Designed miniproteins, single chains, continued (2). Designs and how they scored, part 19

Each design is a single chain, and the fold is of that chain. pLDDT is the mean over its residues in the fold that is shown.

## One batch from the design tools (miniprotein)

Design m4637
Fold by ESMFold2-Fast:
Order: C-alpha cells, then sequence, then structure tokens
Structure m4637 (fold): chain A 95 residues (1-95)
C-alpha cells in the first residue's frame, strides 16, 4: 500500500498520468481514475476550466492518500507539482 502510494505520487509529479492511472485503479481509487481521465480529456479538447478543475481534484485526492499514509513531505511535493502543472496549462491553452 504505502509503496504504491509513493509510486502513484511520483508518477503524478513526473507527469506520467498513464502510470498514475494504473496505480490508482490497482488501489481501487475510482474517483482519482475519473479525475485523471477527465483531466486528459479536457486537455485534448483544450477546455481550460475543465482541465484545471479535474487537475485540482486529482491533486487533492493524491495529497489525501499521501497524508493518510504518513507521507506528508510527498503530499507537499504533489501539491507543488499540481500548481506548476496548472500554471503550464494556462500558458498553453489560454493563448
Amino acid sequence: MKQQVQQLAQSFIQGDFVSAMDIAQQLGQQDLVDAITGFLDALANRDLDAAVAELDRATQLIVQLAQDNGLDDLAQQVQQAGQQLRDWIRSVISS
């Protein structure tokens, strides 16, 4: 469990959403799978509002999983990665 949560968070931080989704499915985290899928769909459709909303949802779900497993430093890294990715999305889609 704890090792899988660590790998999930690291995949998310690296932008490897395919690996993050696979691990989330293995952990039975359907809400997180839905959030990552929604985020990728929104990016494909250039829907900034939907992409940011689903990214924020995925970020918060991973932060909660990390905190529940005593991985507070990793939770902070996930929060920072989510914020950086949100800023990047705004620069790409809002042009």
Scores: mean pLDDT 84

Design m4638
Fold by ESMFold2-Fast:
Structure m4638 (fold): chain A 95 residues (1-95)
Amino acid sequence: SKKEKLLEAADEFIKAVEEGKLSQLTFDRLVEAVAEATGLDLSKLDEMTPEQQALYRKLLYLFLLFVMYQEGIASKEDLIAAVKELRDAVLKLLE
């Protein structure tokens, strides 16, 4: 299911952060799972629902933390917390 794919992508991201194996591919897989679960289309920003706009802001925050983490200025703990918050927000919309 879309929910199972999201949970798997989030768990893989968290594991990659914990193991020091985080990559752009890991991030892209999580973004794809969120988009598939919520109908979020990053090419159509002006057509987003309020719920999709809120998720887009959470994805932008996660992307900022990902970049800052790669530059050595964000913690693993902050990155994991942001992934869990995004996961939980998407799951709430799917209930």
Scores: mean pLDDT 84

Design m4639
Fold by ESMFold2-Fast:
Structure m4639 (fold): chain A 58 residues (1-58)
Amino acid sequence: LEEEAKKALEESKEYLELGRKYKEEGNHTLASGYYILGVGYETEAELLRRKLEEEEKK
């Protein structure tokens, strides 16, 4: 769970970086796609982190 949250955060950062790169190259379609993926993985990581915190409270 902790490792999964970490990987999701890393993937989020990579996709957001790709989105910015393609936006600067003028490829708005790819930039939009990668940005959506990056935000999705960031949300996934936050949800996994909250679940880990709830389990640690036990």
Scores: mean pLDDT 77

Design m4640
Fold by ESMFold2-Fast:
Structure m4640 (fold): chain A 101 residues (1-101)
Amino acid sequence: MPQAVPVISGLVDGQVLKVGDTLNVTVTNKGDSPVKVKAEIRDSNGNVVDSKEATVAPGESKTLSFTLTTAGTYTVTVTATWTDERGPQEVVSEATITVVE
């Protein structure tokens, strides 16, 4: 069946990072249709502090890397979108991470 099969890895809810550590979010497309990926990081005040986008071709993997330089609690949302025989499709993965000094 011609569809994207996005597999999101590197997001663990409740993950603790240190200031200056890199958060790596990897999206692998195991399908036969391209997928568009958007990752957004929001701080505890709801402000978008970083955002990255990529297109992941069939059979490819892309890593979106973020460096957080301020301690705090952040919400990471990764949205993968594609269109197949069922129409527009979306997969959302969300995690809360804590950054400490």
Scores: mean pLDDT 82

Design m4641
Fold by ESMFold2-Fast:
Structure m4641 (fold): chain A 85 residues (1-85)
Amino acid sequence: MEVEEFVRRLAELQRELARLVIEGRYEEAERLAREVEPELEEEAKKLKEKLEESEELREEFLKRGKEAAAELAPLLEEASAAYEK
């Protein structure tokens, strides 16, 4: 999996989990996380090896990760607040 695809899929998962939590659908959020996280963990291990070998890929990952995190931060904060209520 390429850096762009990995960051995109991780962001999509986080967005969907946040949406489910905001809607009070906690059981569905837990099920989705449990189902998808193992696949992303395996891809993360492969990506980590590639990042250790390539400075260019490392820079791309950091840039894309920062952009995705900034975009998702307000939504994740809202989901966290909803879960505690």
Scores: mean pLDDT 77

Design m4642
Fold by ESMFold2-Fast:
Structure m4642 (fold): chain A 110 residues (1-110)
Amino acid sequence: SAREEILELADQIREKIEQARNAKSIEELLDQLVQISDLAGRIVDIAIENKDFEIARLGIEIGAGATIAIMQAYVMKKNKASIDEVRSALQPTLDKIEELVEELKRRVKE
């Protein structure tokens, strides 16, 4: 079902957030953030097809958060920041993405 597919994608995003938090290089961090953006886009496509515009909105917000994190990490990499500095700077954005994923999972279960 669409509900089950969205929940599986949300769980994958949660796993990628954990991998981003524990990334050992800026390249590994960026790879995880790109995957979060791609997974969020898949949730949006499924939600729009099923006319669930609230789930689509949450998917868009998750994807936007990932894009902001990618841009911040890229700018910090250009400025020769360490992976520890990048992880610290991105913590509020990753926390917000995680909050949005949990809200999405809650709404899908209702």
Scores: mean pLDDT 91

Design m4643
Fold by ESMFold2-Fast:
Structure m4643 (fold): chain A 80 residues (1-80)
Amino acid sequence: FESKEELADKAIELAEKVLGPLSPETRERIRQAILEADVPVEDVESITVLPAELRGQRAIVIALTLKNGEVVPLVVPLAP
């Protein structure tokens, strides 16, 4: 990926394919999670998005697979 914004846009696109259209608040939560992740964007090989649930609240897990094989999971609760 060329930037964290591109990474965030791709993660949002994948999340919407899994969950359907997301609220602007949920999209912003995903963007912020990726921007704040301590991961070099150039080392990200792929993104996987999985539905999840935290304490009865709907969430998603964004798994960033790095070129070295490491996986960085980001957990984003859906907006209420």
Scores: mean pLDDT 78

Design m4644
Fold by ESMFold2-Fast:
Structure m4644 (fold): chain A 67 residues (1-67)
Amino acid sequence: MESPELLEELKERAIELYRVLNPEASEEEIKKFEEEVNKLKTVKEVLEKEIELAVEELKRAVEKVFK
């Protein structure tokens, strides 16, 4: 099973990734994302959230370059 420490570290990493990918995000938007991440119970859920953020960023980057 996942250790509480590992789960906490991955949650922090996901929040940092959100900040990096969304530099225009308000403090309220960041707090809302932190609340969503804190509701996650497994390492798998946190990793899936990070993958979603990365995929969205790649899609935006591609669209911005070609449109």
Scores: mean pLDDT 77

Design m4645
Fold by ESMFold2-Fast:
Structure m4645 (fold): chain A 85 residues (1-85)
Amino acid sequence: MKLPDDVPEDLKLLALALEASPSGRFSFEEFRDFVIELNPNSRDIPDSKLRDSLNGLIEAGLLERDADGYYRLSEKGQRLIEENS
């Protein structure tokens, strides 16, 4: 399985979004909106590319996704963020 160099940065954004969410989980739409909030110019990034990044994180065991389409950070993912900070 391939893990891109920018995966830890995607995880940092994901962790910040999860910290902003009281439920500790968020939808793809919430993630996209959070990315745009941090960098408004990012709205030009295709949804398919963002979704592919999230799927890559799931394949690496860094994210979990439920049947409702919500994402949450795994224990491994949280540890990776802390180690790369």
Scores: mean pLDDT 67

Design m4646
Fold by ESMFold2-Fast:
Structure m4646 (fold): chain A 74 residues (1-74)
Amino acid sequence: SVLSDETNKKIREIFDETLEKLKTASKEEQEKLVEETVKRVRDILEQAGVDEEEINLYVGIARQELLAEIEKLE
């Protein structure tokens, strides 16, 4: 399914918030931030009527992006 521009904008804003928080977070806080961000993104996609297969794909990519950013901070 194709995500609406508004849904994409909301998700991007959440990512930007998380990336800023990751810069100042402890290692323990980083893991929690990733999981909280993934849950927030999932909730937005469910409310937007995206199917579970598309949500799982999107959330998987999102998690990988956040983990890559954490790796750069180590």
Scores: mean pLDDT 80

Design m4647
Fold by ESMFold2-Fast:
Structure m4647 (fold): chain A 74 residues (1-74)
Amino acid sequence: MEELIEELKKKLLSKDLEVAKEALKEVLRFAQTADEETQRRILEALEEAYKESDNPEIRELILETGREISELLK
């Protein structure tokens, strides 16, 4: 789990938009089958990446993915 979260943050903070998009798609698919504790851990990582990112397109994608995962908790 920690390795997956660290790789996600690295990819989201990269300068490659395509890498960030693929990482967000993978984490969303993973979150859809994960338990609530794992979903909350992913949301925390996305919030950290959002605060650290200087790329507005990546920030927008993070918000969208975070919202989708948040809906799974309801």
Scores: mean pLDDT 79

Design m4648
Fold by ESMFold2-Fast:
Structure m4648 (fold): chain A 80 residues (1-80)
Amino acid sequence: MSLDELLSKLNEEIRKIFKEVIDWIKKNPNAPYDEKMKLIFKAYEEALKIIKTLDDKEGKEQWENVMKIIELIDKEIEEL
């Protein structure tokens, strides 16, 4: 499953948050692992704020997709 495919399943605001983090990581491949992880964590925190404003069913679906995206990003960083 591609990162782009998972991003397309996100709410527009949540998608923009993660796209910004992914773009930053791609432009800064030599950045320390801790710095990359801090950006991912901040994105997750902002996404949770949005998810909590959605209904229970939509919120759960968005949260599951966010967790899958974080797993894929972490795996890509780990291979560096």
Scores: mean pLDDT 79

Design m4649
Fold by ESMFold2-Fast:
Structure m4649 (fold): chain A 80 residues (1-80)
Amino acid sequence: GEIEEALEKARAALRGEASFEEAAEAARKAADLYMEVDEDVTAAIGRKLRVIGAELDRDLRELAELALELAEKARELLEK
């Protein structure tokens, strides 16, 4: 899915298999997907997704951690 694709791109960037621009783009995409899914899950279908949420929550947590890590690296490089 889209979340898993964003996660793979973020991991590739963290491994140094992507440029700085690609790393920043991966972080933004991961953050956007995390926010979108969080709004849908928490706002609309919380109870129905509770069992599925165990797996989804793991992926969302990992995406959030990767997005934050990449965003910090992007900030450090932009600040020089």
Scores: mean pLDDT 56

Design m4650
Fold by ESMFold2-Fast:
Structure m4650 (fold): chain A 80 residues (1-80)
Amino acid sequence: SPEAVMQALVEEFRRLAAQLEAGEISFDQFLRAVADLVERVAPQLTPEQRAEVVRRLEGLRASSTDEEIRARLDALIARM
């Protein structure tokens, strides 16, 4: 179900955020992992859930200094 997919996405996002806070991964690694995660689940999300994910991705993109990561996030947002 879209609700179960969104819940799993939120849980994995929290896991990645915890790894970032613990210094296990860099911010750039975190952004790449988030992009991978969203790409995998996006086809299973409702339009409302996609809109919420887009808002979050736009915030992450604004915080990124890496050109390749920004381009990847822009491409992902365009596909949502």
Scores: mean pLDDT 85

Design m4651
Fold by ESMFold2-Fast:
Structure m4651 (fold): chain A 91 residues (1-91)
Amino acid sequence: GIKAPSEEELEEYRKLGRELVENEALAKETLAEIEKHDPEAAKAIREMLETTKKKIEEGAPQEEIDELYEKLGRAVESARLRIELMEKIEK
């Protein structure tokens, strides 16, 4: 089995995704940070960000938007964790 994230962790991912969608300057800075170390991850996150913005503009249900925020926030946190681990645990 897999351990499911807590409701609090899921809410934190949704908050991060929402902040990135609403704050274009923060999104650009975050993407530049990730792209410097992992350009493929930055591209995927950028595509997720654009998809999320498009769905909001098209009036998608809030439940669908929250799921997209969660995926976006989780992708950013995963990329950041991988970058940090890559810097600290070079084999």
Scores: mean pLDDT 79

Design m4652
Fold by ESMFold2-Fast:
Structure m4652 (fold): chain A 87 residues (1-87)
Amino acid sequence: SLSDLLRAIGEILRLIGLQIDARRQGDKEMEELTERAVKIAMELMKMGHDELAARKAGEVIDHLDAGDLEGAREELEEMEEELEELK
């Protein structure tokens, strides 16, 4: 739906903002996690899985906002697995 597409775009823009901030601060781990999240979410969105892209990107952001880098990494691994299954 248009709502899911706009939500996916919104979450991707939030991740890009976090990536820029991480790069400015020299936080390589945060930069890596946000870069991975953007790439996977964009690929899911290109394949028409807007709801999944929005939901999973949002879950990654929630972990990052909480300082839970391990939780963010686990969500990214799950997203990468789901992306490969959808190819």
Scores: mean pLDDT 88

Design m4653
Fold by ESMFold2-Fast:
Structure m4653 (fold): chain A 90 residues (1-90)
Amino acid sequence: MEVKIEVDGDTVTVSVKAPEDAVRVSIFAALVGNELLVFVGVEHKDGTVELRVASVDLSKHGIRATSVELPEKTKEVKPGETATFTLKLS
């Protein structure tokens, strides 16, 4: 699993490159202070789940946020597909 996080203004884009045996990608996000924690779960064809956590210091991007909106939490994926999620900061 490869996870890429890009911050552009109030928008955070999370791109997850799924392994060949992945069927679904889910994300969750939480703000702890001025850090954005992104939790990524990849469900594999055998029913196992791989979990990763990424941390983004929003202060390094000149951002101060009090909430995060995550419109879509889960996407079904094809082998080797990149699932892209958008989070909005406010």
Scores: mean pLDDT 82

Design m4654
Fold by ESMFold2-Fast:
Structure m4654 (fold): chain A 86 residues (1-86)
Amino acid sequence: DDPEELARRARELGRAVALALRVLGDDALAEEVLEVLERLAEAVRAGDWEAVEALLPRLEELAARATAAYDAASEEQKAAIAAALA
């Protein structure tokens, strides 16, 4: 894959996860996700694999926090996320 295409996908993923978190009312976590995925996108685009590796633990932490937030969500909130992402 082209680094530019991978960077674009990282930004798209960040926006989708952030949108879901905002639907759940966790704007602070949404902003953290956007920041880290943007850093990931820039590192990938630059071919800076040391920076990519340095971001992996933070990405794992954010993924766990986002998953926990989603698992704690009501059926109504989960339906709202599905509608927002469609």
Scores: mean pLDDT 85

Design m4655
Fold by ESMFold2-Fast:
Structure m4655 (fold): chain A 68 residues (1-68)
Amino acid sequence: AGSPATKMRLPGMEGSAALAEAVRTAYAAGLPRIAYTKDGAKVLTASGVVTLKEEVVLTEEARALLEA
């Protein structure tokens, strides 16, 4: 599917320091990325792949950290 995900909202993770810390930790390990799929967004972490269900809205801060 070629539809882009323009927003990602995770309950309790919107503006979340926990999401930001998870991304920083995994990025230091060279692993973090978000893959948007038809089944939802998947986040690759040092511990493996986590699937984000529902729609997720990232704050600008969280998005910047995910892209860093």
Scores: mean pLDDT 47

Design m4656
Fold by ESMFold2-Fast:
Parts: sequence; structure tokens; C-alpha cells
Structure m4656 (fold): chain A 62 residues (1-62)
Amino acid sequence: MEELENEIKKAKEDVERETASAQRAKALGHEEAYQVNQDAIDANRKRLEELEKKFEEYKKKL
């Protein structure tokens, strides 16, 4: 459980970091970098949702 909570926290931090990077790239006109960052953000959001669902299922079994 501790491990899963740490993974969720890390995934949230990764999404925030990548979102900030994407905004900076967009502001500087680096459209290619912006798109790559958006794809990475979407992938990490999906992973975060799966981890949160696992955590909820785990809590229901306790």
C-alpha cells in the first residue's frame, strides 16, 4: 500500500512537471516539443488513473 501511494505521488509530480515544460515550450514557439510533452502528459495521466483505480480496489478489499 505504501508503495502504491508513493507511485501515485510520483506520477502526479511527473504530470505537473511535464505540464510546466509543455507550457514553456508553447510560449517559446517550440511546437514539436509541445506536442511531444502533451503525448507524454496524456500517457502519464492514464497511468495515474490506473494506479488510483488499483488503490481504490485495494481499499475496498480491506
Scores: mean pLDDT 78

Design m4657
Fold by ESMFold2-Fast:
Structure m4657 (fold): chain A 74 residues (1-74)
Amino acid sequence: MVREVELRLVGELDRETGEVSVTVEAPEEDRELANRALGDHWEEVREAVERTAEEVRRSGAERLERLVRLPVEV
């Protein structure tokens, strides 16, 4: 059985330093499934984080949120 979990990526740009940070957040109710998805799909999550950081740098957005859906085997 496959269940889908949704991760939220929050990208923030510090306009003073030009530093970009990306935080990965998971729904509280799906925390266990989110941890499994992060383990199984670490490479895909890393790539999504990198793309979010690039988009923040290019757009100069103060805060950018992105949703990523990952399958988890149950």
Scores: mean pLDDT 77

Design m4658
Fold by ESMFold2-Fast:
Structure m4658 (fold): chain A 84 residues (1-84)
Amino acid sequence: MIEEIRRLLEEEARRRGASEEARRELERQLEELEKAPLEEQELALYAAKVSLDDEARRRIEALARAGAPNEELKEAAKREAEKL
């Protein structure tokens, strides 16, 4: 799972031209995520998949701007990722 999350997030970083600082921060976050419960790793995988799909990402961003709580955002990300 962590290897797949890393692959997806590195691809997203490549598409947006992330800085060296951002890439180092990403690796630090991945190391912490590897120590997290499996449920948190699954949520990170859903978020990574959503980040690579423009329509799914736009829908999640719209919910966040509307003030949706974190739990609603997690459920929405899971639903969007399951469609991909």
Scores: mean pLDDT 78

Design m4659
Fold by ESMFold2-Fast:
Structure m4659 (fold): chain A 68 residues (1-68)
Amino acid sequence: VDEIVRTLEEIGERNPKLRDSFLSTAETARERAKSGVYSTEEIAEMAAEAMRGNGAPEEDVQRVLEAA
């Protein structure tokens, strides 16, 4: 989970127009991890879906999925 959050934050820093969106997704991933209800893979998949919905490049989406 920490790797997923870190990857989202790093991608956000490289994409100024999408930065707030990626930081919001990272925060949501952190909250889902704290709940203990979701697996790391489920958190990565939900983050990937949010990124795709916000128009993120598939390369960045794949990096988040690989961090799981």
Scores: mean pLDDT 77

Design m4660
Fold by ESMFold2-Fast:
Structure m4660 (fold): chain A 65 residues (1-65)
Amino acid sequence: SMAEEEARRRIEEWAMERLGFDRGDARALADAVLAGASPAELAQRFGLSPEQAREAVAIRDEALA
C-alpha cells in the first residue's frame, strides 16, 4: 500500500540520516519494522538503543495511521 511505501521510505531515510546506516542496513531495518518486529528485537538485531527502536516503530505507526 502507499502507506507501507511511505513508512518504508521514512524509516530508511531516518536510519541513514540519523543513525548512519548504509542503504542495505536501512532497508533491512525497514523490512523488520514493517514485519512487526518489537522494539526489543530491533534493538538487539540492529544495535539500536531502546529509544531509537521505539522511534522506528513510532515512524511506522504514524505513517500507517
Scores: mean pLDDT 87

Design m4661
Fold by ESMFold2-Fast:
Formats: sequence, structure tokens, C-alpha cells
Structure m4661 (fold): chain A 93 residues (1-93)
Amino acid sequence: MEEERERKRRERLERLRALLDRLTAGDPELERILAMEPEEIVELGEEEAEKLEEARREGDAAAEAEYRSRAASIARAFIDKLLAGEMPSDLRS
């Protein structure tokens, strides 16, 4: 049944959200990121991914840790949008 598949998907997303909640608790930008539109979250994710790769290349452990934390907040925002049904169809696929 498609309903069983959707239920399992939702349960998995809720479990992942709970794990990410603990990882994102210290991010001062979390609330702002959660309020972003899906398209803005994608743009932020691309920018932060580039910054993370640069920090890794330069060996900047502090900057790498900050950008990893931001990536968790971005992931949580996407999961919240998916659970709320706010993601556009083109971003769900």
C-alpha cells in the first residue's frame, strides 16, 4: 500500500529530525534557516558546501566545524519542509 510507504518515510524523517535537533541546538542561525523558503535553503546549502570544501582544503578545523554545523541546520530545515508538505514537487524528486 502506498499509505504504508508514506508512513515509513514520515517515521524515518521524524527520527532524523530528532537526531538533527540535538546537532543543531547550538547553531545561532537555526531559527532563521528554518524560516527560509525552500529555494533560499538550496542557495544557502550551495554556499555553505563551497565554504566547507575551502576550509577542508586549507586545513581550517574551526571553520570546517562551523560549516558542518550549518549543514546540519540546513538538512533539518529541508526535513521540516518535507514533513509540513511545503517542498515544491521539483525539489521532492
Scores: mean pLDDT 74

Design m4662
Fold by ESMFold2-Fast:
Structure m4662 (fold): chain A 100 residues (1-100)
Amino acid sequence: SRYEELKKKLEELGKKMLEAARAKDIEGVLKTIEEMGELLKEIAEDPSISKEEKEELANEVQKILVGTLLLMAEQGAPEEDLEKARKLISEIGKEIKELL
């Protein structure tokens, strides 16, 4: 199904984001956050996905993003890098809120 396809794509992006965070690759983290935002946009605009399924996928993205920030902080990421990630997440969240 389209839902299962999007869910797998979300899970793959989440894995890449966590791998970048573990590697202390801030550019990789920011890139995967941007890709996650584009995926959420695809989900929000897809008429074949139910409102409930959109909310479930959005919740999973939020868990991944929060988990990534916590992992970065735990690994001693510079405050500058944490601020860059938080700012990008905030901007994506605003865009998605307008679509949902």
Scores: mean pLDDT 84

Design m4663
Fold by ESMFold2-Fast:
Structure m4663 (fold): chain A 83 residues (1-83)
Amino acid sequence: MEERIRELEEEAELLERFHRAVLEERQRLEEQMREQVAASTSAEEAEQIRAEYQRRIDEAEETGRVLEGRARRLRREAEELRR
């Protein structure tokens, strides 16, 4: 039982680390988008930049949600096993 609880907690910790990395990547993408939009010379160029980065940001956001949800479920399962 202890071994299974430890396994679940270790997997949750790994997912939490991945979630943090994804949040950092999303912040980097948002910053890069802002910088490139500010450096753009036309509204059309700015729109293209936003569209490209928004897709990547949305993808990172969804990945982050999945990782967070999975980590929460594993933590919950570990707590159930301690009963």
Scores: mean pLDDT 85

Design m4664
Fold by ESMFold2-Fast:
Structure m4664 (fold): chain A 96 residues (1-96)
Amino acid sequence: SPLDKFRAALEEQAKLLPPEQAAEVLAAADRFIAAVREKAPEAEIEALIEELSRVVVRAGVAYEASQGITLSEEEVEAGLRATRELLLHVARLALA
């Protein structure tokens, strides 16, 4: 399943995060996955994509900062765009 593969990949990446941030990312992902599985209205799925994208990118920014790397505003915006596109693709594959 595209959703199961996505969840497993995200769980593996979350191992790099502090436990509290990992839990927040996985909780937002589980809300998104549940909405897609239940074929929730498009507006609800879009809102959850926006939420998960913000949570993922914020966790990524915090992780990079912990490694001494400061992301630019352009890099953060690019990360948000890429994450939204990925989540839209995952939702479309799961709904097909």
Scores: mean pLDDT 87

Design m4665
Fold by ESMFold2-Fast:
Structure m4665 (fold): chain A 109 residues (1-109)
Amino acid sequence: SNDELLEERRKFLEELEKKYGEPSEEALKLGEEVKKKYLESGKPEKEAELMGRATAIAYEYIKKKYPELSEEEKRKLSEIAANLIFYGGLELEKAIEEALKEYEELKKE
C-alpha cells in the first residue's frame, strides 16, 4: 500500500542519516524548500516531507564530496538524487552517481 511504501521510505531515510550523518542547517533549509514545492504541487504531506528529507541528505553528501560544484548545481543534483532515493529506493552514493549522469543529459537538451 501507499502507507506501507511511505513507512518503508521513512525507515530507509532514517538509516541513511544514521550512516552518513545528520544534515546541516543549510541542507535542512533546502529540504524545507523542496517539501514546500511538493506540497504546492498537490503531493500528500508525508510524501512531501520525505522528499524534503531525502533532498537534505543528498545535499549534505554532495556539498562534502563535490565542493567545487556551483550552489545551483548542488541544489539541482540534490533534487534529482532525492527523487532516485525516494521513488527508486537507491542507496545515496548510487543515487548521486545517477543524478550526475541525468544532469549531464539535461545540459545537452
Scores: mean pLDDT 86

Design m4666
Fold by ESMFold2-Fast:
Structure m4666 (fold): chain A 85 residues (1-85)
Amino acid sequence: STDDLRSLLDTIIDNMEELKKLLSPEVQKEVDELISILQQIRDTGSTQEQQRALQLISLLLRRINYYGDESSFLEELKYVNDLLK
């Protein structure tokens, strides 16, 4: 349901806020953009914002793998990616 999706997105946003602290400052800026997009999806259900989130997640997955960042954050990104598909 819509309420279930909103609850999941709230949990994901909170997890992203905590996990981003383990990443480099440069990557944290891109995560802040993703959090903003996820908040818009939660509040509006926008399919355009879902597409933007998926594109940014793909970019972050490549960037983080390249720089060897924290694996827990990668798993959270994969979870969000699957949720929004």
Scores: mean pLDDT 78

Design m4667
Fold by ESMFold2-Fast:
Structure m4667 (fold): chain A 113 residues (1-113)
Amino acid sequence: MSLEEFNKKLQEFYDLLNELIDELMKKNPEYEKEIAELVREMREKINEEVEKLLSLPNPTKEDMIKTVEKIKEIIKEWAKKAKEKFPELKKDIEEVEKKLLEKLEEIKKEIES
C-alpha cells in the first residue's frame, strides 16, 4: 500500500468515525457536550499519531501498521472511559468501538497485502 492509498483509507476511517459519533450524539442529546469532549480528546490523540507517521521522510508499511495499532489502542481507551462515564450507553459505545476496530483491522490487512 502506498502512502497515498493509506491516506485514502484513513479518510474512510475518519468518515466512519464522524458518522458513528454523530449517530451516538443524536440518540443521546442530553450527553452531546460530554460525548463531544471525550471524542475531541480521542481525535487529538489519533491526529498526533498520524502526524508522527507523516513527519517521517519515507514511511514504511511497518510504520503504517504500527500507526494503525496505536489508533486501535486509542479507540479502546476512549471506549473504556466512555463506558465508565456513561454506563447507560455501554451497548451503543461497544457498537461504535467494534465498527471502528473492524475498519482499522481491514486497513491493516490491506497494508499487509
Scores: mean pLDDT 87

Design m4668
Fold by ESMFold2-Fast:
Structure m4668 (fold): chain A 82 residues (1-82)
Amino acid sequence: MEEAREKGRELALLLGREGQVPSARLLAETALQEDVTEEKVIELARKHTSPPLAREIEKKVKGLSKEELKAMGQAMLDVLAQ
């Protein structure tokens, strides 16, 4: 769980540096959906970010459970609120 939160913080900072705050917010909100899956988050990343950023997101998201995806999304929103 803490590893998932750390991944969320890292992704929010990465996307923030790249000027992709709207995409970061959308990704975080998607990760918080009740029916979220790893596949949905990766698909959204491919649609709304550059190929290199989508690859980094996929690398961090792969293997995460639904609860870990939610923890990641919440951590992203917490960073973006600062």
Scores: mean pLDDT 82

Design m4669
Fold by ESMFold2-Fast:
Structure m4669 (fold): chain A 56 residues (1-56)
Amino acid sequence: MSDEEIEALASLSRSELVSALPQYLKVSLEELQQIVGELEGKDAEQRRALLRELAA
């Protein structure tokens, strides 16, 4: 993922994240739900940091 894609993803709602994240991450549905739930509890800066870690 590029920094531009990470910024865009960090601004998405939960439902948008569930639709968009599978395009970038090959994870199980269980892992996807866990990741989205974790992102929902974070601010935009924390969401960007987590998305960068997941992209590595």
Scores: mean pLDDT 78

Design m4670
Fold by ESMFold2-Fast:
Structure m4670 (fold): chain A 58 residues (1-58)
Amino acid sequence: DELFYRAARLAGNYYKDDVEKLRQAADNMAAAHPEARPVFEQAADDVIKEIEEKRKKL
């Protein structure tokens, strides 16, 4: 479900200043489409890793 992954990543980039809102958005998407829960979790983890890497680099 590549479309779900892309949608989750776009939402993650929108909430980049608030990791908690990002996780809430992923949970809300997983509640609507439970079959794609692993995809939403993966997208959220990927966005969080990118945010952490940027913050470590200043």
Scores: mean pLDDT 70

Design m4671
Fold by ESMFold2-Fast:
Structure m4671 (fold): chain A 80 residues (1-80)
Amino acid sequence: SLAEQLIREAEETARRLAAAGAPEELVRAIVEAARAAAEAYERYQAGDPAAKAELEAAAARLAATMREAAAVTDEEALAA
């Protein structure tokens, strides 16, 4: 499912960021944001129209957290 793929991709990104020296709190925030987005997506797919706003908010939070993690991490190490 897309929800499972999102979580796996976020966990892989979190592992790469952790290896590059990103703060543990930021790494955790990425995984938590991805899980929130995945849960909102599943509720939206199940026919809950209220979940759309939650999905959009969770997706925005995930993107913002990933940008923050990249900004405080060695970008050269992330590219390797």
Scores: mean pLDDT 77

